Designed miniproteins, single chains, continued (5). Designs and how they scored, part 85

Each design is a single chain, and the fold is of that chain. pLDDT is the mean over its residues in the fold that is shown.

## One batch from the design tools (miniprotein)

Design m18937
Fold by ESMFold2-Fast:
Structure m18937 (fold): chain A 65 residues (1-65)
Amino acid sequence: SAAEKRLAAALAMARELTRDMYARGHTREQILAVIRAMAEAMGLSEEEIEAMEREADRVYDELAA
């Protein structure tokens, strides 16, 4: 569905942004704040924003391991 494709793209964006910002020395809180602000500006739902935040947390934990 269009919604599934949009969510998949949003999650891919969250992964790439998290990797990029982590490499630049940003904290988890800073990364999550940027993801939320960007997703809100794009008109994403709260459920989609929360999914992006969970994906960012997962990627951050992977990079910090």
Scores: mean pLDDT 88

Design m18938
Fold by ESMFold2-Fast:
Structure m18938 (fold): chain A 90 residues (1-90)
Amino acid sequence: MPLTEEEAEEELEALEEAERELEEIIRRAEEGKATKEDIRRAIGAAFVALAAKVEAELTPDPELSERLREAADRVLELVRRFFEAVERAE
C-alpha cells in the first residue's frame, strides 16, 4: 500500500520529535541519570524509526522516501548512542 504525502510528512514530524527527545535523554544518560522512562522513550523511538524505514520503501515519492530513510537512520543512531551512554555510566 503506497503511503500518502500527508502520512509521510506526519511520520517525518514524529521522527523529528524523537530526535529532540533522544538528544535530551542522551545528556541525562551521559551524566548517569537515565530513568526507566528515558529507557522506555528510547525503545519507543527505535520502533518508530524501524516502522519509518519500512514506510520509506512504500513511499512512491523518491524525495520523501529518502528523507524518511535518513531521518529513521538518525533516530536509530541516537538510540544506539543512548544505550551506549547508559552502559558506560554503569
Scores: mean pLDDT 82

Design m18939
Fold by ESMFold2-Fast:
Structure m18939 (fold): chain A 88 residues (1-88)
Amino acid sequence: DAVEIAEKLLRAEVAGDKETVEKLKEELKKKGWTDEQIKTLVEGVREIEEEQRKLAAEGVEIRTEEEERRAARELEERRREVLERAEK
């Protein structure tokens, strides 16, 4: 769930919702994350969202159930990398 909280935190930061940002940071701190680790986690999530947005803009089309499953697995691997990087 740390990645999901980081995704919400990133969206709150982009929206300028400082109250929600503080709330979500406290949630992550309660789970044992430091401010530095939270920053790394949010940066990783931002990179994933940027890559997804770039692929969508370039018209990369996922058509088959097999291609969707592959993309989902790759996304899951990316999220795992972000978690490992944030944990140092």
Scores: mean pLDDT 76

Design m18940
Fold by ESMFold2-Fast:
Structure m18940 (fold): chain A 84 residues (1-84)
Amino acid sequence: SNAEKAQKIREEIELDEKIFYLTYYEGLSYAEVGKKLGISPATVRKRLKEMKEKKEILFPILDSPFGKAEEIEEFRRKLKKELE
């Protein structure tokens, strides 16, 4: 259904947000990110590549670890709340 497709997209966006935060904000390796999220380092690398290719559609800041401060701060706040 359209609702199931929307939920899958949300889950992929949230996973991508966590990968971005842990990689670019916390400076973790792909292996460390994979361990925290329960995914392989190869999946972390693949997701980051796909995010860069789709940056303009999903998140402009995914093209740069130096994205807009407001967008980075929002990701920081959201993910800290989820990790606590």
Scores: mean pLDDT 67

Design m18941
Fold by ESMFold2-Fast:
Structure m18941 (fold): chain A 83 residues (1-83)
Amino acid sequence: MLEEIERMLREMEEIYKKMLTASLDEAQKLMEEMQKKAEEAGKIAGEALEKDPSLREKLEPILRRMEEILRKAGEHYQKLLAE
């Protein structure tokens, strides 16, 4: 479970890196992929916390980092749209 969520975080970081050099059309697809991964990770974390609330301290930093990456990706995508 934690390894899965950490893997998803790494995948989101790779997607963000690709977005920095992507065309507008490619960035749109990457943004959709990133949003899907964030939603999936949130569901997995929610189910895990329902079973074991003590996991919150370990999951919070990872989920917060995912949210930060998603926000930065969205900001970058909006900047591309403005150009």
Scores: mean pLDDT 82

Design m18942
Fold by ESMFold2-Fast:
Parts: sequence; C-alpha cells; structure tokens
Structure m18942 (fold): chain A 75 residues (1-75)
Amino acid sequence: MTEQQKQAEAFLKGQIAILKDYIERISELTEEEKKKVIEHAEGMVAIAEELTKKYPELKPLLEEMKKLLEELKKL
C-alpha cells in the first residue's frame, strides 16, 4: 500500500466516522445546519468516488458512505 493510498483510506474512514456522528446528532441540528451537513456529505461522497477510481480497494468504504448519506437524507 502506498502512502497516498493509506492517506486516502484514513480520510474515508474519518469521513465515515463524521457521517455516523452527524446521523446520531441530526435531531439536535437546526434545519439550516441539516442542509449544510447533507451538502458536506454529498461532497465527501464525490471525493470518495474519485479516490476509489484510483484505489479500487476502497470501494467498500465508498459504498458505506453512500448508505450513510441516504440515511442522513431520510432524517
């Protein structure tokens, strides 16, 4: 595994942790804060898609992020 791939994996795992924390706390957010969180989550998924084209091993993390984004949108 290259340093770039390790950094990409760490980044995606960090984003997954952030998304899970936002799902747990979303009921405490204002409507405007919820919109910002969803926009941020969509941006993170877009970055993850770009990274997984270079590092296919990270596709399971991308799929987890997509599922978390859909969960956020339902809340």
Scores: mean pLDDT 81

Design m18943
Fold by ESMFold2-Fast:
Structure m18943 (fold): chain A 102 residues (1-102)
Amino acid sequence: DVDSQVEQAIKELEEAVKKGDSKGALKYAEKLVQLASQSSNDSVKERAVLALLDAAEQFLKKGDKKSAIKLAELALQLASQLSNPTRSTGLQLRAIGIQLDA
């Protein structure tokens, strides 16, 4: 199902981040947003947003501003789809903060 595919894409993203593979991270991040956007489960979408934000922060810490901005843009896009307005707003602000810090 799509939720299982989201969980797999999160693992793929996390492994790419761990390796410092910016190209792989962006590939899996784009796949993650596409899959998570198809889910009706807000908890799964929120977990995907958090994975994207963590990836963006890791690349920002390494000085990879371009990858950090792109990952934060993807996180912002997905966070805007969350039905809980407090969680949606908080995660969108975190994504904007990463883009401003880059």
Scores: mean pLDDT 89

Design m18944
Fold by ESMFold2-Fast:
Structure m18944 (fold): chain A 56 residues (1-56)
Amino acid sequence: GLRRRAEGALAALEGNEVQRRVALRELKISEAEADEILKLPREEQIRILTEKLAAL
C-alpha cells in the first residue's frame, strides 16, 4: 500500500525538486516541514524521507 508507493517516490526524488515536493506531500509531511527539508542537501533530504517512511 502506502509504504511501497512512498518507496517508489523516494527513488524518484533523486531527479527533480518539484517531484520531491510532491512525494513529501504523499508521505503526509506538512508544507512547512517539506519546505525545511528541501532547503537541506540532497543526501540529508533522502535520509530524512527514509526516516519518515520507516515511521509509516
Scores: mean pLDDT 68

Design m18945
Fold by ESMFold2-Fast:
Structure m18945 (fold): chain A 82 residues (1-82)
Amino acid sequence: MEEEGKKYALEVLEKAREIAPELAGPVFDQAKKAIEKSSLEEAAGIALTALGYLEDRITPEQQKEAEKLRKEVEEFYEKLKS
């Protein structure tokens, strides 16, 4: 499940980049590197932190997409803990 969780965290960063490409710079590059070196729980935290960084800096329309993605991320990692 660690490999699956890390893969999903990387997919989350790519989805976040699609929501706000202009904000996808150094924060997401560092998050991606950190995920590759992290544990499953750390990877989840890094992905959620990157989403939080976006949520304060995007349009209301992009905010709705970010909120949807956040809920999907929380559900995925909750399911992995089961």
Scores: mean pLDDT 74

Design m18946
Fold by ESMFold2-Fast:
Structure m18946 (fold): chain A 92 residues (1-92)
Amino acid sequence: SLAEIQERLLALQRTVEEAAKLIDEGKEEEAFRLIAKALGRPVPKSHEEMLRLLFEEVLRIFGLEPPEEWSREVVEEVSERTAELGRQIEAA
């Protein structure tokens, strides 16, 4: 349902905001562990892997199939779009 999608997106947004604060503080490993725990996935080894896990979770929330291969360009676009969506949800 739409309500379930919205609830999951808000929960994910809060986790991303907390992880972003940790990264800004130089606590990248703590941010990766936070994302891993929230998503029930293994701890990512890089920023690119973390962003891929986040995008896969967004796709899962919408009932969409994640791509088989990830490019750097896709990861960068996802990061920018996720930040913009978070900003719009907070403004609404």
Scores: mean pLDDT 74

Design m18947
Fold by ESMFold2-Fast:
Structure m18947 (fold): chain A 64 residues (1-64)
Amino acid sequence: MAEEVIAAEGGARHALVNSNTDEQLRDMYLAAAEVLRRLGEEHRRDAEGLEGQAENYDKGIELK
């Protein structure tokens, strides 16, 4: 979908909470991706998209 919207939302929340929100967002995206993947192949692409977003946030945490 629109990566700009997701990135902007994540960045804004991250800025508000000194990176604490970044870890929370990563966990939320990973959980959503796992659920979607288990619902079947049709949802797998959606899950992969969410996992990609979570991985981007994980890099922010890795830098600490």
Scores: mean pLDDT 61

Design m18948
Fold by ESMFold2-Fast:
Formats: sequence, structure tokens, C-alpha cells
Structure m18948 (fold): chain A 66 residues (1-66)
Amino acid sequence: DQLKRDFELDREYALEMLRRAEEVDKSMAELMRKSIEKGEKSSPFMGAASYGMAAVAGAATLVAAR
């Protein structure tokens, strides 16, 4: 249950970062959304990894824009 909740929070955070990054770089946000979709279809572990990658990419895009 705790593990499921942690993945749920990671997913929410990744999607929020991508929403913000989309205003700066739509192409990057789209690539990261596709990465999440592919990860979620592969396995729970790949899904969790894709959330982390998307959050990092979104945050890096926002930082680079400043």
C-alpha cells in the first residue's frame, strides 16, 4: 500500500513537472509523456523509472529556461 502510494505521488509529480515544462519545450514534454506511457505498459518498475526520468527532464527544462 505504501509502495503504491509512493508511485502514485511520483506519477503526479512527474505529470506536474511535464505540464510546466510544456510551456517551455513542448517537444521535450511530449517525448517524456511517451516515455511514461511506454514505461507504464512495460512494468511497474519501468513505470516508476519513467516517472523519475520525466520529473528530472521537466525540472532540467525549467532550470535551463532561466
Scores: mean pLDDT 75

Design m18949
Fold by ESMFold2-Fast:
Structure m18949 (fold): chain A 80 residues (1-80)
Amino acid sequence: MEELEKKIYEELVKLGVPEDTARLIARAAANAARNPQISVEQFKKNIETALISLGVPKEIAQKAADVAAKLVEEERRRRS
C-alpha cells in the first residue's frame, strides 16, 4: 500500500505535478485503490477532477489520472 502511494507520487512529479499536490493525490489514490467498490473509471475521473481543482493544467491532469488509474488497476490484478 505504501509502495503504491510512492509509485503514484513519483509518476505525478515526473509529469510536472507540484510535489505537495502529488503527495496529496498519491495518498488519496492509494486509499481509493484499497476500496474495491470504487471502479477504475470513477477513480480516474476523481483524480483528474481533483488535480484540475488544485490548478494542474487539464492536459497534465488527464495524463496523471491515466497513469494513476493504470497503477491502481495493476495493484488490483496483483499479477494473478
Scores: mean pLDDT 79

Design m18950
Fold by ESMFold2-Fast:
Structure m18950 (fold): chain A 75 residues (1-75)
Amino acid sequence: SPEAEAKAIAAHYGIELTPEQAEKLLRIIRSPEPVTEVTPEALDEAAAKGTLDPNVPGSLISDLKAAAQLLAERA
């Protein structure tokens, strides 16, 4: 299932997710707009434009930043 995929990806980066959080993470990862760089400034701009999901916990956003940085280092 998509939630199982999201949980597997998150677990690979040391992130433990509930099924609900995994579904939200998958929705963010598969967003049609590719997030090429996740910075605090970019997130602030996205929030101002209303593109940030207000139902995503702040801790999960922080974990996504860490995961994006890890992916960039491995590329």
Scores: mean pLDDT 52

Design m18951
Fold by ESMFold2-Fast:
Structure m18951 (fold): chain A 97 residues (1-97)
Amino acid sequence: MEEKIREAAEELIKQGKLRKAIVTLHDNLGLSQKEIAEILGLSQSTVSKMLAQAYKVGDPKEKDIKKAAKVMGISPTTAQLLADSLGVSPEELAKML
């Protein structure tokens, strides 16, 4: 279980989705901002700022995934990883809930 979350975070880093990887490590593994900063070679202030930005609503797809996450009681990043794991889009995941 935990290993799949780590693999998903590593894949996001490879894709240049650093913000989503930081949220995954923080919300799903319970790592502190300091621990994430040490793992990724970033400053703690950068990690803190990226976490804050990750929860902003930017587009309709982000709204759909955030709605699904709220219904499920999980983070929006976890909901996105679940959608990716199931092979469905964020809009399709939101419709399934």
Scores: mean pLDDT 67

Design m18952
Fold by ESMFold2-Fast:
Structure m18952 (fold): chain A 71 residues (1-71)
Amino acid sequence: SDEELKKKAIDVINSLKGLSDSLKKSIKQGINATPVEQLPEGLRNLADFLEKVLKNYEDAEKLREFAKSLE
């Protein structure tokens, strides 16, 4: 279900070690506002931000793996 997919996405965000609580909260709000069909692209865009801007390669890879699992 859409609710279960969003819950899984939120659980992944909560598991990320390199993000502040405030950033995690903002991302989770974004996930809840995003149609599930757009979640894989949104998560890949977030992963690109984590890698290129924050230099957070480990969390970026976790997000890419999860996004791929949704397709």
Scores: mean pLDDT 86

Design m18953
Fold by ESMFold2-Fast:
Structure m18953 (fold): chain A 104 residues (1-104)
Amino acid sequence: GLEELIELLEKMQKLLLKLAEALEAGDREAAEAILAELKEVADKAIKLAEELGLKDIAERIRRIVDEVERLLKSDKHKKLIINSTIALILELIGLILELELELG
C-alpha cells in the first residue's frame, strides 16, 4: 500500500544522494551503477503507484528518473548537474511528504 510506496521513494532519495556524491567525486562508474539501481527501484515504485490508482504520482516518479538519466548523459558543467540532482531530491522529498499526509 502507501507505506510500501513511501519506502520505495525513500530508497530512491538515498540513491539520488549517493549519485550526487559520486558525481562530486567524478566517479562515473559508481554514478552509472547507482543510476541502474535507481531505475530498478523506480520501476517498482511506478508499478505500485499505478496499482494504487496514483497515476499522477507514477508520472512524477518517471519524470524524475528520466531527468536524472538526461543529466548523466549531458556534457554540462559538473556543478550544474550536481545542483540539478539536489533539486530532484527536493522534488522527491515533497512527493514523500504528500504521501505521508495521505497516510496520517
Scores: mean pLDDT 84

Design m18954
Fold by ESMFold2-Fast:
Structure m18954 (fold): chain A 90 residues (1-90)
Amino acid sequence: SKLKEELLKRAKELIAEGKALVELYGDKMPESFKEAVEKALKDITLENVIALDTELGVVDLRMAVLKDYLSEEEKKELEKLKEKYLKELE
């Protein structure tokens, strides 16, 4: 179904970004965010994907306002890690 295909595509993109952020920033990531990534990885449901998207939105906002995130080197590494994890989910 079209809804299932869209959910799976969005889930893979969110999981790849989540895994990349956890690898790059480790303990700086909230535990709730790490748990949301793990839950979505184990079971791709609408509920788990919404939970991950919500947690990622909070993380993105925090990174945008805090100077301890997203140097030019970190941005490049983040994009590389996102591509790596997205390929692993194909």
Scores: mean pLDDT 80

Design m18955
Fold by ESMFold2-Fast:
Structure m18955 (fold): chain A 58 residues (1-58)
Amino acid sequence: SMEDSMRQFVELLLDSARKNNIPEENLRALVASFARKEGLDVELMLAILDELLAEARA
């Protein structure tokens, strides 16, 4: 599904950011920027990012 594809993409971005020590503050802006450029749902992608970050901290 589109949501599953977005989740996979956000997970790949998060993994890349983790390996390159990119701060979470910058990751949110990068995800939003990418979503806008690709015509994806910005709010949904940011919600997926927030969920993944919360899961990683729990």
Scores: mean pLDDT 80

Design m18956
Fold by ESMFold2-Fast:
Structure m18956 (fold): chain A 97 residues (1-97)
Amino acid sequence: SAIERARELLEQGRLLEAARLLIEALLPKAKLTDEQLRELGEFMATAKPDEEEARRLLEEAIAAAEAGDYVRAFLLAWKALYLLDKEEGLLAMAGVK
């Protein structure tokens, strides 16, 4: 599954690829509320690049996806993507909104 592949990529240190795969896989399954989109916007306005925080967020995103919480997994994966690649994270937000 895409979730299993994302874990493999994370274990290989391929954080950006793991984040991209999770977002692509979860996009058709996860609809963020207006409150969650606001939370993402606030996060993006204040967050600075942090690879270790991105890794932690990806671990939590994979765990949430495995538990069937696709909305939480999507939110966490998007935060991780933004910390790894700000431009791609912003473009992903525009595509969902």
Scores: mean pLDDT 80

Design m18957
Fold by ESMFold2-Fast:
Structure m18957 (fold): chain A 69 residues (1-69)
Amino acid sequence: MVTKEEIIEAAKEIYEREGIAAVTMRNIAEKLGVGVGTISRLATLEEIKKAVIEEEIEEGIELIKKAVS
């Protein structure tokens, strides 16, 4: 069944393509082929958005480090 990691990955893909405003429970549920209730049981929308933003910041910093070194 869908995991919290899969939810964050789906949200990240939506964010990269359409921006943070497109990261909604409905869009994530549609992308994963599950109901909104399934996602809500594992994480809140605030937790999902925070995880996506934090991961993007970490990846950005890592890319800058590799480009400069």
Scores: mean pLDDT 80

Design m18958
Fold by ESMFold2-Fast:
Structure m18958 (fold): chain A 62 residues (1-62)
Amino acid sequence: SPSQQLVQQSFQYLQQGNLQQASQLTAQAGRQSRTQEEISMVNKAAKKLQEQGAEDLLSQAS
């Protein structure tokens, strides 16, 4: 799905240390989520971003 693809791209940017781009992609995936599986994947990505201190970037991107 588009949401799952955005989450995968977000994880790629997380591995690169690009928290701003990862946060934008995670927020976009959240807006496009339609299934429980998609919502779960977005929540997992958001939790990893929060663990890396990117909570404010997520809030700005949302």
Scores: mean pLDDT 81

Design m18959
Fold by ESMFold2-Fast:
Order: C-alpha cells, then structure tokens, then sequence
Structure m18959 (fold): chain A 79 residues (1-79)
C-alpha cells in the first residue's frame, strides 16, 4: 500500500491510499474522478512532481511513488 496526494485546482489536497489489489486501485481512481467532478472538471490530467503528464488516472496511480504529490489540472492548462 502507498499514499499518494492529489492537489486539486482549488488548492485542496486529497489523500489517496492505493493498494496492490485492482479493487483498491479502481476505488482510488473513482475517488480522484469524483473530486475533479466536484470542482467542475470533466477533462483533466495528473502531473507528477517530475513534470510527467498522465491522461490516465489509473496509470498515474500505478506509476506514482509512495508519498508523491500529483497535480490535477484541466487539459487546457497543460497543452
């Protein structure tokens, strides 16, 4: 299990716990999508501290390191 922090455009930080099980990863993905929708975002990316852009939340969570901060941004702000 690892903890990933997602910084929302509002400045809110969402703590996401990701296990090795598919159900944990799917649950974490749905949590992030829900938080984005709550801020009015239907099309977004996650950006790592290293500047890597992820169009896929699941892949971002799989590749993120324990304790890493991911920045959730509208696609229009990144391209």
Amino acid sequence: MKTVFVKMPSGKVVEVRVGEEVTSLVGATLLIIGEALDEGLTDFVLVSEKGKVFDNVLKALEEAEDGEVLYLLPKSEVY
Scores: mean pLDDT 79

Design m18960
Fold by ESMFold2-Fast:
Structure m18960 (fold): chain A 90 residues (1-90)
Amino acid sequence: DAEVDERIFEIVAAVLRERLDSPEMDRLLALARAGDSGTLQELATSNPDPAVQAALQAILEVQGQLTGRLPRTPAMEAALAEIEALLAEA
């Protein structure tokens, strides 16, 4: 559901705001909301900050599961919670 994706993006934004105080973070979130997974994958592999890479990889994994799968299951909800916890610790 788009609302859950937005919640994850908000967590990613909070983590990135602690590291990046720039419009670049807003651009990354805009790409994520637009579903541009190709550009996000490129950034996840090319960004020199490993914490930013980890956060982007986590969001891409969730996006792939949600867009490539049938309606959300309890297992997917559990995975989303784990990713949210991981991003909060980053």
Scores: mean pLDDT 55

Design m18961
Fold by ESMFold2-Fast:
Structure m18961 (fold): chain A 65 residues (1-65)
Amino acid sequence: MEEEALAQARALADGLARSPRPGTLTIEVPESQRDLGERIAATVRERLAAAGADWTVELVVKPEP
């Protein structure tokens, strides 16, 4: 599960890095997946930084019912 999410995060970051204009990416996860969400956000930030892309990455953790 985590490996699949991180692979998707890298693919997303590569796509964003190819965009002609930077923007803001918001990643939303439930509270039970806070650690995974933090790893996804870190992976996207690192990948974008490596590509020289000036994207802002936000992590939003939603409370569970």
Scores: mean pLDDT 78

Design m18962
Fold by ESMFold2-Fast:
Structure m18962 (fold): chain A 78 residues (1-78)
Amino acid sequence: MSKLAEIVKKTVEALEKGDFEKALELARENPDSFSVVLTVVRGLAEAGRLEEAERLIEENPEYREFLTEEMERVVKVK
């Protein structure tokens, strides 16, 4: 398994367990990994942790539009 795929898997597991602090840590340790950051933003939004999701989006300005669209998509279907 690639290192990136392993990190994404750990991020999903943390979100599934409700360990949002660990998920945020993984995203912040891997800011150049769009897949990790996107996964955390989506997971936080699905859990209703919108303030933390928005803060993570602000920390990643190069991905801001994509991350914001994903968060809005999750919120709209709830």
Scores: mean pLDDT 80

Design m18963
Fold by ESMFold2-Fast:
Structure m18963 (fold): chain A 92 residues (1-92)
Amino acid sequence: DDVTPEEFVELVERYLGEPGPIARKALERARKASNVEEALQAIIDVIEETDAPGREQAVKDVRLALEKLQKGEISAERAARTVAHALRVVDP
């Protein structure tokens, strides 16, 4: 079953709780994507624009989730959990 970008963002918000400023910007861009893979790329792009100490780790984690999702190795729900964790690393 195809998960929409809006449904994907809702999953991320469920695992993340209250978003910080970086998470809010990332999730806003993700909502405008055409599919979940583009939503993940938008989140990566926003994290890469930050000067956060955890930026490099967060980018690696989300890129790995994107690669695994493209290969059908993980669900959108697992990718959303990875994204929520990465956003917590870059937001205080």
Scores: mean pLDDT 87

Design m18964
Fold by ESMFold2-Fast:
Structure m18964 (fold): chain A 86 residues (1-86)
Amino acid sequence: SGDEAIEAFRQAVKAAMAGNFEEAKEYLDKGFANAPSLNPEQQIEFEIELAFLYILRGIAKATKDEEMEKKLGELVDYIEEQLKTL
């Protein structure tokens, strides 16, 4: 469901913030599996959750955390790939 998709994306952001990138990818997979069922309000929430991951990558780059920038870059690339298949 759309609610399950949004909750999964929220958990993905929390996992990424904690440095748990494998867990973040698992939550992104769950989110994208439920993404076709999003209503317009849920689509906005989806875009907001994705924007947080892009912001986190920007922060990692600005603070010169090379490991975090690389891992967040991999998540962003994964998201871009999934968005092409929706």
Scores: mean pLDDT 80

Design m18965
Fold by ESMFold2-Fast:
Structure m18965 (fold): chain A 81 residues (1-81)
Amino acid sequence: DREELEKRIEELEERIRRLREEAEKRPDDANAQVALFFLDQAEELLRKAREALEAGDLEMARAYIDAAETLIDLAEEYLNS
């Protein structure tokens, strides 16, 4: 439902904040720069997810959230490489 999707967005936004702080401490690390790129894209997808929720399009919101989560997972993988 909408409440579950809103909670997922909030949890993913918090993950982005933490991973961004970690990546920004490593400015000369190419993997950290790639991670920041994925995190920026994930933030844009979560913005679109919130817009979809406001429009009542739960299916589209879920798709954007799932895509954002994939990018956040990739960012985390690059930071751990």
Scores: mean pLDDT 89

Design m18966
Fold by ESMFold2-Fast:
Structure m18966 (fold): chain A 83 residues (1-83)
Amino acid sequence: SVWEELEKKARELYEKGGGKADVQALMKEALEKTKEEFEKYLSHLSEKERQAYFDALRVFIETGDAAAALALLEEQLAKIRAE
């Protein structure tokens, strides 16, 4: 998936000393290439779940840390499922 490819590329950039701007550029490129695919993926989710995915994506863009983004996503989805 695009997310898995971005995680791999972000990890490689992080290990090579790449910064926030490089991760943001990769995310923008992936979103432009797979905008319709992302919309189709997210369309099957509730409004709250879609927001959780966008929040996680934003953390990934800001930090370049896929693990932190996934941890936030899991926490938010668990809260939604508990409601």
Scores: mean pLDDT 66

Design m18967
Fold by ESMFold2-Fast:
Structure m18967 (fold): chain A 83 residues (1-83)
Amino acid sequence: EKEKKAEELIKKNGYGNTTVKQIADELGISEKEAAKIYRKLVIEDSKKQIEKAKKEIKDPLQLDISISMSLMRESVAKITEKN
C-alpha cells in the first residue's frame, strides 16, 4: 500500500518535482525506504514505457527519444537512492 501512495504522489507532482524526502514525509517512512520505493517505481515504469513504445511507435527516431527519456529517469532514480 505504501508503494501505491508513493506512486500517486509522483503522478500528482511529477517525477522531476517529487523528492525522496517528500515521499518519506508524506508516508511517514524513512528516507532509505522512500528511496527504495522511488527507485523501484521509476525503473518499473520506465521498463513498461519502453516495451509499450516498441509496440506502438514505428518511427525509430521517436522510439529512441522515448527510450532515452525512460533511461534518464531510471538513472536519476538510482542517484536519488544513493543520496
Scores: mean pLDDT 71

Design m18968
Fold by ESMFold2-Fast:
Parts: C-alpha cells; sequence; structure tokens
Structure m18968 (fold): chain A 80 residues (1-80)
C-alpha cells in the first residue's frame, strides 16, 4: 500500500521542512519502511510505502492531524 499526505498551510517553507523531517521519522517508525517528504512554500507532501494497508491508513490519519495542528491549514491523506 502507498500512503500520500498533502497539506496546504500558511506555514513557511522552513517551518514545513522541519515538520516534514519529524513526520518522516514518525512514519518510518510506525510503518517500518522508508518515507519521503517535499516541502515548498505553504505546501507539504509526504509519501510512504507499507505492506500493511490498515497501518498505512492509521499513520495517514495521525499525520494529517499532526500537520494540521503544527502548521495550520488543511491536510489530506490517501492510501492506494
Amino acid sequence: AKLKVEAETPASKESLEQIAKSAVEGIENELGGTAKAEATENKLKIEAESPDLEKAKHAGELLKTAIEEAAGGKAEAVVE
């Protein structure tokens, strides 16, 4: 399963890069695999792969909430 989380926030690129680093570490710990993140001005994208669909869904929901709380704005999580 592939997890994608995208967020649009009022946060700066520097703030989102710091959030991205923490989020990648959190996802890698939860899913046991590798995650990637890309931060630009006001936008954050995070991608991860997991053999476990339910773990990917749970991680996506937690990450969505954490990003919205830390950066403001709105995040969406998709698992495919």
Scores: mean pLDDT 81

Design m18969
Fold by ESMFold2-Fast:
Structure m18969 (fold): chain A 66 residues (1-66)
Amino acid sequence: AKIIYENVENDTIIVEDNTEAIIKNCKNCAIYVGENSKAIFENCENCYVTVGNNSTVEGEGYKVIK
C-alpha cells in the first residue's frame, strides 16, 4: 500500500508493516516505520524515526533513533 502524509506538525506518524509512505512538509514529528516498509521524507524538519527490520528511509529532515 502507498500512503501520503502532508503538513503534519508536533504529532506521531505510524507506518504499518509492508507499507510505502511519503511524508511531506512534516515538522517535529515522531515516526514509527514498521517491518518491510519504506518511508520517503520530503521537506521535513526535526523528525525522529524508528525503523523496523528490512525497512528503508530516504530523504532529509529526520534522525534515526532506533
Scores: mean pLDDT 82

Design m18970
Fold by ESMFold2-Fast:
Structure m18970 (fold): chain A 96 residues (1-96)
Amino acid sequence: SVLDEGLENLRASLEEERALARSRGDEELAAAVDRLLAAVERLLREKTVEAAREFGRALVEYTRLLAEREGLSEEEKERLVELTRKMSEKLIEALE
């Protein structure tokens, strides 16, 4: 399915991001990527609203930390977090 392909592609990208974070000694970002990877694995397996909510929470945390590392303004960070929450809500709706 399109969802499964998207999640598999995201998993591959996140594995690379985790390796980069670890190589830079960014333990906080590496931990957020680990949580997001676990949430992706759960969503791939279970396809439940609960798994989608966990994924959404992990994605918001990861996005916020990534935006901070990229030096985005507070306004830009809030915009990305809002967009991420909205995408999570649409995913949950699609699983209902």
Scores: mean pLDDT 83

Design m18971
Fold by ESMFold2-Fast:
Structure m18971 (fold): chain A 83 residues (1-83)
Amino acid sequence: FEFISEVERELLEMVREGSPQTKIEEYGEEKKAEASPEQKGVIDALTTGATLLAAQRRVDRKATDEKIERAEKMLEELQESLR
């Protein structure tokens, strides 16, 4: 679980910092390659969520802490449902 928790934290940080979609996807693929078969699906879901949130943030440059909080809640719910 520690590995998944670290991936989630890093993805959220990348969204917060406004990282490019390509960088988020590259990070997800890198971690997916290091993951066990059971973890690959979780990392895919987390990476997809982070990518969608980053895209939304780029569409509206006024993405606020509120949207980042929504991202955190979404990823927490995804992680919880995949336990």
Scores: mean pLDDT 73

